# Designed miniproteins, single chains, continued (2), part 95

Each design is a single chain, and the fold is of that chain. pLDDT is the mean over its residues in the fold that is shown.

## One batch from the design tools (miniprotein)

Design m7299
Fold by ESMFold2-Fast:
Structure m7299 (fold): chain A 88 residues (1-88)
Amino acid sequence: RTREALRRVIEEVERAIEAARRGDLEAAKEHARRALRATSEIEDVELANRLQALLLAAMVLADLGDLEGAIRLLERARELAEEALRRE
C-alpha cells in the first residue's frame, strides 16, 4: 500500500512540476491535489505529514504567484517520496 502510494505521489508531483514550468497553474494545482490524496494511503504518519506540508505549501505559493518557490517545494516532495520508496 505505502509503496503504491509513494509511486502515485512521485508521478503526480512530476506532472505538477511540468505543468508549473509551462505556466499551467490550474493543472499544477490539480496534480498537487492528487498527490495530496495519495499521501492518505501512506502508513508512516511522519512521512505523510511532511509530504502533505510540502504539497500544501507549494499550492499556496502557486496561488501567490511564486512559481519558482512552488516548483522548489514540489521538487523537495518528489525527493522525499523517492528516498522513502527506496527504503521500501
Scores: mean pLDDT 86

Design m7300
Fold by ESMFold2-Fast:
Structure m7300 (fold): chain A 75 residues (1-75)
Amino acid sequence: MEEDLERALRLAREEAEKARKKTGSGVGVAVGFDEQGNPVVTVVTYVDKDGTVHTLRLSHTDGEVAGIRSKGVGV
């Protein structure tokens, strides 16, 4: 769990920073899924124009993460 959460946090931040470079601020989202494809955890990271990082974590279940998907959006 902790290793998967750390990976989700890193991926969300990387996507937010990539988006920020294009538009001035960015949002990154990473979702951890179990082996059946059910969401376990969602991490949303917002990096503002000053480079300050804001992170929100949503826990859906206490299941084990089998894979993580991430995406960034410029805002």
Scores: mean pLDDT 80

Design m7301
Fold by ESMFold2-Fast:
Structure m7301 (fold): chain A 79 residues (1-79)
Amino acid sequence: SLEEVVELLRKAIEAAEKGDFEKAIELANEAMKKLDEVGVRDPRIERELQKAIKAAKKGDAEKAKEYLERALKLVEELL
């Protein structure tokens, strides 16, 4: 459900804030998979999640969090 995607993104934001980039990337990828399973194909959400993963891979907590929060807002607008 979209509610599960919101929960995954909130956990990803928390992981990024704690510097747990591996977990943030894992949760962001799980959120993308869940969006696909519920039939949501929004290129804006996908772009923000991909930017978040890229930032997390670089160890940029601030940017990873920013992009995850943007993705979260877009998902919440669909609820």
Scores: mean pLDDT 88

Design m7302
Fold by ESMFold2-Fast:
Structure m7302 (fold): chain A 68 residues (1-68)
Amino acid sequence: SKEVEELFKRLKELTKRELEAIKNGDYQALIEADSEIGRIIREMFRLGYSVDELVALYKKVKEEVEKE
């Protein structure tokens, strides 16, 4: 669905911002990204994604961003 596509896209963008913030020591950007990620994960959970699925997805996205 469009809602799932939008949430997934935002999760990827926010995960990238979080990892960049950690790498750069940008405390404000880190806190903002982490808060937004939490909201997206809760919304995806409400849409029927399991906790294990969301954790696996989040880790995969982080690993891909860290690779480049």
Scores: mean pLDDT 78

Design m7303
Fold by ESMFold2-Fast:
Structure m7303 (fold): chain A 125 residues (1-125)
Amino acid sequence: DPAAEQARLQKRAEALKLAFDLLTMDRDSLVEFLTTEVGLDEERIRRLLDGLDEGQAAALATAISELILDPDNEEIAEILKTKFGLSDEEIAKLQAFGKRHQVELTPEELQNLENTIKKLLEALK
């Protein structure tokens, strides 16, 4: 069905655009997104980001992107909690945002994002 395929391609394009936007945001834009759109505390997120180098900030943005695109991903939630120090409340807000903005990626596209996260986290070791 060409109409169903076109709708699927459009949803993929929107999901990839959201992931790309999150990965390419500067620190101030990321803080604004997390505080205004997700509802996280501004002082807390600024303090978190100020403690990170460029590679660590990119890894955080990638992990946030993955959790928004796949809010039931417990591995990414654990990484955000253990590697970046996000609270259960902050993770729940990110998951709630992802569920409200349901975007569909293929399993292959999700796997590509997961592989990118793994490479960025390896660079932090």
Scores: mean pLDDT 73

Design m7304
Fold by ESMFold2-Fast:
Structure m7304 (fold): chain A 108 residues (1-108)
Amino acid sequence: MAGDALVEAMRLVREALEGKNPEEAIDKLAEWFGVPRDVVREAVEIAKEAMEKKKIPLSYASLAALTGILTGDVEAAKEFAEAIINDDWDKVAEHLRRLAEAFQKRLA
């Protein structure tokens, strides 16, 4: 089910953000979603900076990173993180919809 794949993707993103083997998690995400490793790393670094400097919750940082990974667009991760930081919940909802669409497209 798509839900089981999302749970595993979120687990790998959390490992990349704060786990003991972040490099392995980055490699697995890059291979699974067919995106360059450097794109995965940049999306994770954007989410990490938002957590450390702007104190966004780990759950939202994980979703921002995953958005960048699934779209292959580092700017999507940055825009999602900025929407959360600015309490722009309309933009957060739009990014969550795009994330769900990108995730389904990758699994179909």
Scores: mean pLDDT 80

Design m7305
Fold by ESMFold2-Fast:
Structure m7305 (fold): chain A 91 residues (1-91)
Amino acid sequence: MLEEMWEKLSEEARKLIEQKLEELQNTLHLSEEEQRQVRLALLKAVLDVGGKISGVDVTVHQASDGNLVITVTATSDDGKISSYTVVLPSR
């Protein structure tokens, strides 16, 4: 499933997804399971906009209960937008 979704992406889309995951890993020290959840959200967002992306944004907020709320947003060249939210335990 994940590999099939990955193969549907352009080289540019794959590079942006991996870059955003690396940035998050360096900042939040995500576990392998948490990295998989964020990668899946990024893959879904990019595929929803047709895989041709002009940008990927990742926003991290701490919720009132202490959980980290990570919102991933993909924007296509034609202005389509898709967002997914991942909720992780507090750091």
Scores: mean pLDDT 76

Design m7306
Fold by ESMFold2-Fast:
Structure m7306 (fold): chain A 91 residues (1-91)
Amino acid sequence: MEKIEELEKEIEEKVEEIKEIVKELRKLGKEKEAKEIELELEILLGLYHIELAISKLTKDSEEEIIKIQEKYLKKLEELLEKAKKKLEEAK
């Protein structure tokens, strides 16, 4: 239970960091780049919530839920690095 809550918090923190970069890209006039990152984020969050919902419906173990969370945390970290690179190129 505690591990699931910790991973959910880490996921939320990565989402907030990506959203901050999207706002910075928009301030720099990089609307296309901002839209691309925002769309990728929404797709990842949608898939994450679908996989969690399926896992709950199938009564998967806590370990399977943790695996889903770790998978999407890694994907969010990759998107965050992509977003940071676009922001550096925009400066």
Scores: mean pLDDT 85

Design m7307
Fold by ESMFold2-Fast:
Structure m7307 (fold): chain A 106 residues (1-106)
Amino acid sequence: MEKIEPLVKALSDEDKEVRAKAAIELGKLGKEAVEKGLEALVKALSDEDKEVRKAALYAIIEIAKSAGAEEVKEKAEEAIKKALSDEDEEVRNGAKLALEVLGIET
C-alpha cells in the first residue's frame, strides 16, 4: 500500500509521460492496487492524453487478472464502456479487451 500512494499522486503529474508510467506501474502491482489504485486508474481513463488512457485500460486489465473481475467490474465498468467511444482506435480496442476480460458482453 505504501508504494501505491506515490503512483496515485503521479497519475496527476503535469508530464503525460509520468502519468502513463504511473498507470503502467499500478497495473504491475495487480491485486495490491485494487483499493487505492483502481479508483485513480478509472479517473485516468478520462485523461487528456491517449497514451495515458491506453495505459490506464491495460493497468485495469492486469489488476482484474490478479484480483478477480467482479470487484474491478463494479468500479470500472461504466468508465470502460465510455472508452469504447474514445477518439483513439487503440483506446477503443483496449476498452473492448478490458470488457472481455471482465466478462461483459460488448
Scores: mean pLDDT 83

Design m7308
Fold by ESMFold2-Fast:
Structure m7308 (fold): chain A 63 residues (1-63)
Amino acid sequence: SIDDLRQQVTDAVRRAAQALADGASLDQVADILASTPGIDPDDARLLAQRIAADPQATIAAAE
Protein backbone atom coordinates (compact mmCIF):
# COMPACT_ATOMS: atom_id res chain seq x y z
CA SER A 1 0.00 0.00 0.00
CA ILE A 2 0.99 3.67 -0.30
CA ASP A 3 1.22 3.93 3.50
CA ASP A 4 3.65 0.98 3.61
CA LEU A 5 5.85 2.60 0.93
CA ARG A 6 5.84 5.93 2.79
CA GLN A 7 6.82 4.19 6.04
CA GLN A 8 9.66 2.32 4.30
CA VAL A 9 10.98 5.56 2.76
CA THR A 10 10.81 7.42 6.10
CA ASP A 11 12.56 4.55 7.91
CA ALA A 12 15.23 4.42 5.18
CA VAL A 13 15.94 8.16 5.54
CA ARG A 14 16.30 7.80 9.33
CA ARG A 15 18.56 4.75 8.89
CA ALA A 16 20.67 6.57 6.29
CA ALA A 17 21.15 9.59 8.58
CA GLN A 18 22.26 7.31 11.43
CA ALA A 19 24.63 5.38 9.14
CA LEU A 20 26.29 8.65 8.04
CA ALA A 21 26.68 9.67 11.70
CA ASP A 22 28.32 6.26 12.34
CA GLY A 23 30.86 6.86 9.54
CA ALA A 24 29.25 5.20 6.51
CA SER A 25 30.19 6.59 3.08
CA LEU A 26 27.78 8.39 0.74
CA ASP A 27 28.08 5.46 -1.69
CA GLN A 28 27.02 2.97 1.01
CA VAL A 29 24.06 5.14 1.99
CA ALA A 30 23.01 5.66 -1.66
CA ASP A 31 23.06 1.85 -2.17
CA ILE A 32 20.80 1.35 0.88
CA LEU A 33 18.35 4.00 -0.39
CA ALA A 34 18.39 2.61 -3.96
CA SER A 35 17.39 -0.82 -2.55
CA THR A 36 14.38 0.70 -0.73
CA PRO A 37 10.94 0.22 -2.35
CA GLY A 38 9.49 3.59 -3.33
CA ILE A 39 12.85 5.26 -4.07
CA ASP A 40 14.16 5.61 -7.63
CA PRO A 41 17.88 4.78 -8.04
CA ASP A 42 18.48 8.23 -9.60
CA ASP A 43 16.74 9.92 -6.64
CA ALA A 44 18.67 7.78 -4.13
CA ARG A 45 22.00 9.49 -4.86
CA LEU A 46 20.49 12.99 -4.61
CA LEU A 47 18.68 12.00 -1.42
CA ALA A 48 21.93 10.67 0.12
CA GLN A 49 23.65 13.99 -0.68
CA ARG A 50 20.73 15.90 0.83
CA ILE A 51 20.83 13.81 4.03
CA ALA A 52 24.58 14.46 4.32
CA ALA A 53 24.09 18.23 3.82
CA ASP A 54 21.16 18.57 6.26
CA PRO A 55 20.06 15.34 7.99
CA GLN A 56 17.61 17.09 10.36
CA ALA A 57 15.66 18.94 7.64
CA THR A 58 15.61 15.84 5.40
CA ILE A 59 14.19 13.61 8.18
CA ALA A 60 11.56 16.26 9.00
CA ALA A 61 10.52 16.44 5.32
CA ALA A 62 10.13 12.62 5.17
CA GLU A 63 8.06 12.44 8.39
Scores: mean pLDDT 79

Design m7309
Fold by ESMFold2-Fast:
Structure m7309 (fold): chain A 91 residues (1-91)
Amino acid sequence: PLSEEERRLIEYYQTVLGLPEAVALQLVRMREDPFKVEVLLHLHGVKDPELMEKLRKEAAEKNAAEYEKKYAEADEETKEQLKLYAEAKAK
């Protein structure tokens, strides 16, 4: 179980820095060791403001692509449901 401060920090890492949940959890667990946190942040380019923004944008773009894939599946289901509805209405 995480404290409320740790949960807010996870949300910050995920929403602001665009880091995956596993990385955000690891950062929160390591927060008492500033050197390990610094190494992990440096590995993900967070210390460079330009790389941090780029990493956040790339994470957001990856999520958008995953959403588009899911919505493509929903669109096919919607098309199938519309076809069934049209056939039922024709009777």
Scores: mean pLDDT 62

Design m7310
Fold by ESMFold2-Fast:
Structure m7310 (fold): chain A 89 residues (1-89)
Amino acid sequence: DAATVEHLIEKGQSEDLGEYLGTKSSAEVNRIIKELAEKGRLDVAGAIKKLTKLLEEGETDPAVIAKKLKIKEATAAKLLAGYAKGKAK
């Protein structure tokens, strides 16, 4: 849910965040984005929307994700690794 996403972001747990998002269907991710927006966290909602779109389109380059989300490449690499683990479950 939105609270889990916010907690993982706050703690800097990028790989766990990626894995959590990877376990979710597109409908569940859209629900999380909606909940974040309803809580007034439009910046987080927008970032998750951009991230999940790139990941669903098969983007595997952490440099591309880092540039589009304006985050560190190491953070993007952890998100990608986590997402792959989540999708494998």
Scores: mean pLDDT 80

Design m7311
Fold by ESMFold2-Fast:
Structure m7311 (fold): chain A 67 residues (1-67)
Amino acid sequence: SAAALESAGQQAIAQGQQLLAEGMELIKKGEETNNREMLLRGIGTALRGIGLIVQGQLLLEKAAALR
């Protein structure tokens, strides 16, 4: 249903924003402490966050088209 897609989209965006923030914090800490493993983990986490935000936005657009 449109309502289910809207709910899923909002949840994906919220989770993606949290992961993006976490990833950016890890990137900053990795750079400050010269910790390559932390830097790479932060980059991966940030990219996953961006992916969820994009997926959530697509779900919201699909929900709007069904209403």
Scores: mean pLDDT 89

Design m7312
Fold by ESMFold2-Fast:
Structure m7312 (fold): chain A 86 residues (1-86)
Amino acid sequence: GKIHVGTLILIKTSELIKRLEEVYEKTKDERIKKEIEKVKAAYDAYIKVVSDNSASVEEKIAARENLLKTLKEAEEVMKEVEEEFE
């Protein structure tokens, strides 16, 4: 594709963290703070595995799938908190 998948993942992750931080500043809901920590941890784990030349293709796929799942779960929690607050 015209945009590398790793770049799309970085953009999506960064945008989601920014939105979560804005929701946390507004709501002070501890669920959002926990999701921010989970997303950051999943992204760090993804980068570590992808940057490891000894990591298997299966390990790299698993790390990506875990990150994408974590992003989806964080978006769902964010929507729930926003609907409860607004």
Scores: mean pLDDT 82

Design m7313
Fold by ESMFold2-Fast:
Structure m7313 (fold): chain A 65 residues (1-65)
Amino acid sequence: SDGDRAVAAALAAGRAGGGAGAVTAGYEIQKNGFGGPESAARVREGGLLAGDERGAELAAKYAEA
C-alpha cells in the first residue's frame, strides 16, 4: 500500500540518519495496526517519538498514510 511504501522509505531514511529505533517502532505500529488511529495518535503526541523531529515527521506520515 502507499502507506506501507511511505513508512518503509521513512524507516530506511531514519536508519541512515539516526533514530533507527524510533523509526522501526513507528513502522511496526503502522504495519501491524496496533490500536489503529489511536496508536498513530500516541506516536504523534508522544510515547515512542516524543521530542524527536524525525519522529514527528514519521507520525504525520503514519496518520495520513
Scores: mean pLDDT 49

Design m7314
Fold by ESMFold2-Fast:
Structure m7314 (fold): chain A 69 residues (1-69)
Amino acid sequence: GSEEELELYRKIAEAYRVMAEGTPEEAKQFEKENPEAFQRAKNLAGHLGITYKEAAEVAERRAKELEDA
C-alpha cells in the first residue's frame, strides 16, 4: 500500500542524499545494506538526467506527499 511505497521512497531519498552529500564509504555501505534502493535510485536519477541532490529533494517531496495523503 501507500505505507510500503512511502518506505521505499524514504530509502531511495536516503540513497540519493548519501550519494549527493555523503562520503564514498557511506555510499558503499548503503549499497550493501540496501542494494535495491541504491540500484533504484541510480536508475531513476540517470533516466531523469538530474543530479543526485535534485533527486534527493524530489524523492523527499514524494515521500512527504505520500505521508500526507
Scores: mean pLDDT 77

Design m7315
Fold by ESMFold2-Fast:
Structure m7315 (fold): chain A 64 residues (1-64)
Amino acid sequence: MLSKEEKLRMARHLVDLIVAKVKSPEEMDEAVEKARELAKQLGLTDEEIEEVVNYARKKIEEKF
């Protein structure tokens, strides 16, 4: 089983890939839900899932 740090690192890498595919700010909600689902699949806690979701939102806001 992956460590907590390895899961968070993997989640952030996957979020970076999701954000790279976002073409407009209007796609933020869809990208955020994809990030949430991936974090959930990695077995992160609710608090860690929200951290990953907030990271995705911030990255998309910084992109545009």
Scores: mean pLDDT 80

Design m7316
Fold by ESMFold2-Fast:
Structure m7316 (fold): chain A 87 residues (1-87)
Amino acid sequence: MKERLERIAREMAESGEPPPEEVLASLSDEERKEVTMLAIARVLEEGLGLPEHAERLRRLVEEGAPLSEVEAVLREAEAAVEARAAA
């Protein structure tokens, strides 16, 4: 299960496309959230050069942390991208 979600997240991040509808339909709402968060973490690390934020997001997903903590990491990542663009 965990390996499958990570694989789907990797494919999403690499293609820039959502997974096939059949794959999404095979996932629960919770699993879809996990895949989305893992895909975002890969984009942060490999696309945006924010490995620290990516690692924190993966850790929160692994621990089943509340959405408020996930949102905090995403807000910090957004602020970091904005600060980098302003330089």
Scores: mean pLDDT 75

Design m7317
Fold by ESMFold2-Fast:
Structure m7317 (fold): chain A 67 residues (1-67)
Amino acid sequence: YREVAREALKLVEEGRFEEAAQLLADQIIKEGASAPVLQALLEVGRERGLYGKAVELGSRALQLAGL
């Protein structure tokens, strides 16, 4: 999950927020669980100084996953 989180945050840094959110939503759907994906996203976001963007991204990914 950390690799998907890093790729998603890289997309956010490139201004590709909706693509990043869809990437995470697809991972949540594939896993059948949001918690481990969101935990990895928030941990990577904190480590990279992008915590606020990681929170916004996680919220959007949950909406796209239907949660």
Scores: mean pLDDT 83

Design m7318
Fold by ESMFold2-Fast:
Structure m7318 (fold): chain A 93 residues (1-93)
Amino acid sequence: MTLKFKIVKVEIDVEKGIVKVEIETSGPAKAVQVSLFNTDTGEFAGSMVIEESWEDGRFVFRGKLKDLKPGDKFSVYASVDGHSELVGEVTAK
């Protein structure tokens, strides 16, 4: 059964190189990995670590990215049990 994800909030701090993504899940929460890919190049940009989780199936992921520029776009993928799904897109500001 494929777990569905919804992006609730995304923040990218270009000066600090910090990305924060908040995601809700459609079912019981398991260990979830989030990975970012540059939307324009398709290059792997970084993986995110769970910072906070709630019983409601809500997770906060935080990661660091190097060489961020304002306007850079990243595709957000969530992975469970080796399956990766595109959750959404985020733009650096």
Scores: mean pLDDT 69

Design m7319
Fold by ESMFold2-Fast:
Structure m7319 (fold): chain A 68 residues (1-68)
Amino acid sequence: SEEELREKALAIAEKQAREFAAEVLKQPGATSEIRVSDTVVTATSVVDGKEYVLTLDAEVYASLLRSQ
């Protein structure tokens, strides 16, 4: 159950990061790269020549799932 919950949390984090990247990519010339680890999902985006980094900790989502 804990292992299954962690897998769900990581999947939620990745989904959120990919949705964010999709919004960024609507801007002309924008780029976005997603990296997934066992505990963190990172989206590195460039918009209008400026870099933005979104980091999502899977433990945050795991905590939310435990409270449901």
Scores: mean pLDDT 82

Design m7320
Fold by ESMFold2-Fast:
Structure m7320 (fold): chain A 79 residues (1-79)
Amino acid sequence: EKEELEKRAKELEEEAKKLAEELNRQGGSVEAHDAVAAALSYITGAEHSIKVGNLEGAEINLEKAEEYLKKARELLEKE
């Protein structure tokens, strides 16, 4: 469980970095960049929650990260 949450956090971090690079390459909006930054912040929060044994908090933070990455992708598609 804890190891799976750590793997998921790393996967989402890689996706967020890749999306940030794509937004920079394509000239993405401020809102799209802000959404990716928010996702990275939630991923960091999830990693901290995992370290202190708050697995429920980790799940919530990862879910929020996924929401913000989805928002960034939708904004990129609209551009």
Scores: mean pLDDT 82

Design m7321
Fold by ESMFold2-Fast:
Structure m7321 (fold): chain A 85 residues (1-85)
Amino acid sequence: SAARREELRERLEELREELKRLAREKGSLEEIEELIERVEELLREAKALGDEELALEAEQLLALLRMLKYTRELEKKAEEKKKKE
């Protein structure tokens, strides 16, 4: 449905802004994981609707979130090393 596609596009933009916030404000690993789950749900719905453009954008956002998660895990390990010196 057109209305559902519009809702998912608006949600994708909201999720994109949340990614930017988490990157800038040092969001927790838990917040990043919650955002990953929300993007995965949107990706499933986009695929079910056959919206290839929305699905591709959701997959791109998911890749960025996974990269952010990995970077945050590395930063946490580095901070733990500094505190043990």
Scores: mean pLDDT 83

Design m7322
Fold by ESMFold2-Fast:
Structure m7322 (fold): chain A 94 residues (1-94)
Amino acid sequence: SSLVEEVEKKVKEIVEAIKKGDYEKALELAREMIELARKEIPEYENQLEMAEKLLERAEEALKKGDFETAKKLIEQTLVLIYNIVQEYADKQAA
């Protein structure tokens, strides 16, 4: 699936941003990933809203200088989006 490939590419870019300490870029890329998923799989809006709430919490952690919490919340967002995109791709292939 092209959606799975695009999400995997964004996940790699987000992981690299985190490794470089560029959490603002990681948040921006994670938001782009959510918007891509929303465009392609709007049926998963409830899970996408949960992902957005995780990113809002990550942004608040960054404002407080809590980089460890921000990293964990971004990583949880990546796992959530990857899982729903993979589930969608598997259902289309079945």
Scores: mean pLDDT 86

Design m7323
Fold by ESMFold2-Fast:
Structure m7323 (fold): chain A 59 residues (1-59)
Amino acid sequence: SAAENAAKAIEATEKALAAGKLSEEEAQRMIDGARRAEEQGDEVAARAVYHEALKLLGE
């Protein structure tokens, strides 16, 4: 679901921020994007943010 993918995206983005893979500003943009996707029911957009965060983590 959009909500599930958004939650995963936010969690992965926070992990990437903690690992020093992006700035606080970049992390906030990704989190805002995930929340917007959830609000719009856009599962594809939410999943895209999740995959971007996973790439930053090297996963």
Scores: mean pLDDT 85

Design m7324
Fold by ESMFold2-Fast:
Structure m7324 (fold): chain A 100 residues (1-100)
Amino acid sequence: SYSLEEIGKEAIEELKLFLEEMLKKIKDEKHRKKVEEFVKRLIEEIKKAVEENLSAEEIAERIEKLVEEWLKENPDFPEDVAEEIKEYVKKLIEEILRLS
């Protein structure tokens, strides 16, 4: 299995690629900024969780909670983009748990 540090690094690189792809699809500047801020917040929380030596399961729980909180704070966000974010995060969590 991968080390927690390696899992964190892979998750961060995947999030960077996801942000790049999302920004190609989103034309509205305000929505682009919200997605950038969300991804940066996820990256910082993953870094913090790795530094705190949390388990892969605890990292997954933190990611899920952050996504739920962000979606609740942004109820006016386009539904198609919100669903794509939810699907991506679900896959990211599955990968983190698989690599542990």
Scores: mean pLDDT 80

Design m7325
Fold by ESMFold2-Fast:
Formats: C-alpha cells, structure tokens, sequence
Structure m7325 (fold): chain A 70 residues (1-70)
C-alpha cells in the first residue's frame, strides 16, 4: 500500500508538470519519461528511499521549470 502512495505522488507530479508546462509538450514528455524511468529503477530501493528520491526529483524539476519560465 505504501507503493500505491508513491504512485499517487508520481501521478500528481505528472499532472502538475502537464498543467504548468502544457505549452511545451516536448519538455513535459521528457520529464514524464524521466519520472517513469526513475520509478522503475527505484523499485529496487526501500519505500522510504523511493519516496525521498521521488521528492528530490520533483523539487529539482520544479526548480528547472521556474528557471525556464523567466
């Protein structure tokens, strides 16, 4: 069930990226693809580490979106 919480976080993140960057489909698609790859690779990690890495990735992407929108 904890893995389902991580999936919800990933879904919300994808939704946020699409909402904030819908005008740049290529960028949004790259971020979504990177997120899916990160989740797949993180499957080998503990749930706690998966959550931490997902949160770190989310924060990094949001920072890049803000910087690109200048």
Amino acid sequence: EEKEELRKLAEEFIKDVKRWYSKDKDFANKIIDEMKKLIEEAEKLSVEEQRRKLTEFYNKVMKEIIEKNK
Scores: mean pLDDT 71

Design m7326
Fold by ESMFold2-Fast:
Structure m7326 (fold): chain A 73 residues (1-73)
Amino acid sequence: GATAVVLAELESASPEDIQRAVDAMRAAGATRVVADPESGYVLAEFPTLEQARRAAEALRALPGVKSVRIVEA
């Protein structure tokens, strides 16, 4: 399909780390972003796999990001 999901796991679910992850996902063109501060996860949906890959690269460069996964829908 034309849609992809990016899941980021944060080392620390601080408001600043969550906001940086959300901003990076939005900058890459995320249509929906959901943050779960209790689990330390941020999930975003993208209209294209290319946008999801850009988001994943940006997220991996951020401090406090433990892992990033891309799922093609």
Scores: mean pLDDT 82

Design m7327
Fold by ESMFold2-Fast:
Structure m7327 (fold): chain A 99 residues (1-99)
Amino acid sequence: SLIEELKNAIKNNNVEEAKKLLEKLLEKNLLSKTDIITLIKEAIELGHEDVAKAIIDTIVEQNYPDAKSVLQATVELADATNNKELKDYAEKKLEELKK
């Protein structure tokens, strides 16, 4: 399935493939907010910070309805894992979406 292909791209640190598959899944409305947060958590756990950044970039670019909620969850996850660069990146995107 496309979801399994996306999980494999995340696991393999394949940023370009992950972005492409995520865009396709979002276009088809096949991912819940919880699904997206779980994918970001997996990327963080694996140390694939560029994949986590690509996921949040893609949801913002695609005007995902719950993008702010996903970004807030990403800030919390990055903070909990002492991932300052990802936390700062997600916070800046949140600020841009607010104004």
Scores: mean pLDDT 87

Design m7328
Fold by ESMFold2-Fast:
Structure m7328 (fold): chain A 78 residues (1-78)
Amino acid sequence: SLSKLQVLHKLREALKAKGKETYTLEEIIEIIKELDAPEEVKNYIIELVKELFKEKKVEEVTVDELIDYLRKKIIEEM
């Protein structure tokens, strides 16, 4: 099975491939749903993304801001 960090790496690659500077919550959720990864891990990451947008009260995030937040949360919960 893919680890949470391996799925996070796949997300980063997918976002970099899209070539956008910023992403909305809905765009990030759609990209995560398209990843070749276990549904349980996808749902876990989607919930963390929702927390990020709720806590920061932003409409868009950069790839680096998103990935750094998710990595920190995943490591803290290990």
Scores: mean pLDDT 86

Design m7329
Fold by ESMFold2-Fast:
Structure m7329 (fold): chain A 94 residues (1-94)
Amino acid sequence: EELKEKAIEAIREAVEEMRRLGEQSTDPEAQKRLRRAAENAEKLIEQAEKGDVKTAVNYAIGALLSAARAAREVNPEAAQRFIDKAKELVKLYE
């Protein structure tokens, strides 16, 4: 289903972006925070895949908002991109 696949893809993209931001960060605490957030989001992919469309979308929104929180102090623009993607998924699910 297109919307479910799109939601799961959004989680995967958030994981990769958080890993990239962690690699680019010179702050060890920010690196740990982003790595942990990416690992937690990656675990949500399995749960989203096993659920229905609504479940997948809800997990994706949660993962994106958590990613935004983890990135906010290090890269506010990346944090805003995560928030914007979450808003897009909310609109697609209406």
Scores: mean pLDDT 84

Design m7330
Fold by ESMFold2-Fast:
Structure m7330 (fold): chain A 92 residues (1-92)
Amino acid sequence: MEKAEKLKKLIEEAAELIAEEAERLADSDLFKEARLSLALIQLSIAKLLLSKGDIKGAAETAIKALKLAAETVPELKEKMEELIEKLKEIVE
C-alpha cells in the first residue's frame, strides 16, 4: 500500500510540472505542447494501472512519460531524471 501511495505522489508531481510547461508552450510551440500532452496521457494510464494493482506497469509507464517530457523540454531533464530515479527505487 505505501509503495502505491508513493508512486501516485511522484506521478502527480511529474504531471503538475509537465502541465505547467505545456501551458507555457501552448502559445509558442504547439509541437512541444502536443508531446507534453502525450506524456500527461501516459501518466494518466500509469495512474489507471496503479489503481488495478499493477505497480511495476505503472512505474514503467510513468518512466516512459518522464523520458518523453525530458526529451521534449531540456529544462525539465534534470527534474524528470530525479523523479525517474525515485520511481526506480520504489519498484527496485
Scores: mean pLDDT 84

Design m7331
Fold by ESMFold2-Fast:
Formats: sequence, structure tokens, C-alpha cells
Structure m7331 (fold): chain A 89 residues (1-89)
Amino acid sequence: MLDEKSLEAEILASLAAMQVSIAKKMLENKTASIEEVREILERARELLKRARKLAEESKNEAARKAILEEIDELEKEIKELEEKLKKEE
């Protein structure tokens, strides 16, 4: 189904999605500092950067498109969370 690069990209995107979910919950519950949440979002951004590179190298066009769309949505959510953090500084 997925080629090795698409599978690896999906795993990295899923890990990034988990990091974003954790950061979101930390912000909602005020259980972490702004700096800690920012560090988690930077880790998620790095995971998505690696996932994008792997997805672009994939030979499966359908998987590539789906994974890149998922990455774009997660990058948008990270940007929105980063903008919220700037307002709370």
C-alpha cells in the first residue's frame, strides 16, 4: 500500500500530531510555561519538516498528496498556537 518513504512520513506526521495535541492541552489547562509549550511546537515543526521531505520523495502520488495535506493542516494549527503564545507574552 504505502511505500517505505510514505510510511515513514506518516509516522513522523502522526508523532507531530501528538505533540500538537499535548501542546494544545497544556495551553487549555495552563499546566506548562509558555516556553515549554513553544519547545513542544518547535519539535512538532521539525517532525513535519522531515515528514514533508520524505513524502515528497515518495513514488506513491496518492499517498504523497494525502500526507502533504495532513502536514499542511498541522503546520497551520502550529502557526495558530504560536500566535496565541505571542499574545500571552
Scores: mean pLDDT 83

Design m7332
Fold by ESMFold2-Fast:
Structure m7332 (fold): chain A 78 residues (1-78)
Amino acid sequence: SLAEEARRLLREAEGHTARAVSLLGQGRYDEAREEARKAIELAERARELAKKSGDQELEKGAERTIEAARRVLEEAEK
């Protein structure tokens, strides 16, 4: 289902966000940016599928993941 696909993509996006945060903390800025970009792409797709399925909790989860990954990009580009 669209909701199941959205949950799968969100879990993958959360994994990439966690790796991006860890890499940022290690000063590995290029790798942190790559992981953050992957997280944003996956979370944006999860948000679209969550919206189509009417799952507001999944949509909010995807939005929070996008925001977290974007913060990593901003910090890594300073």
Scores: mean pLDDT 90

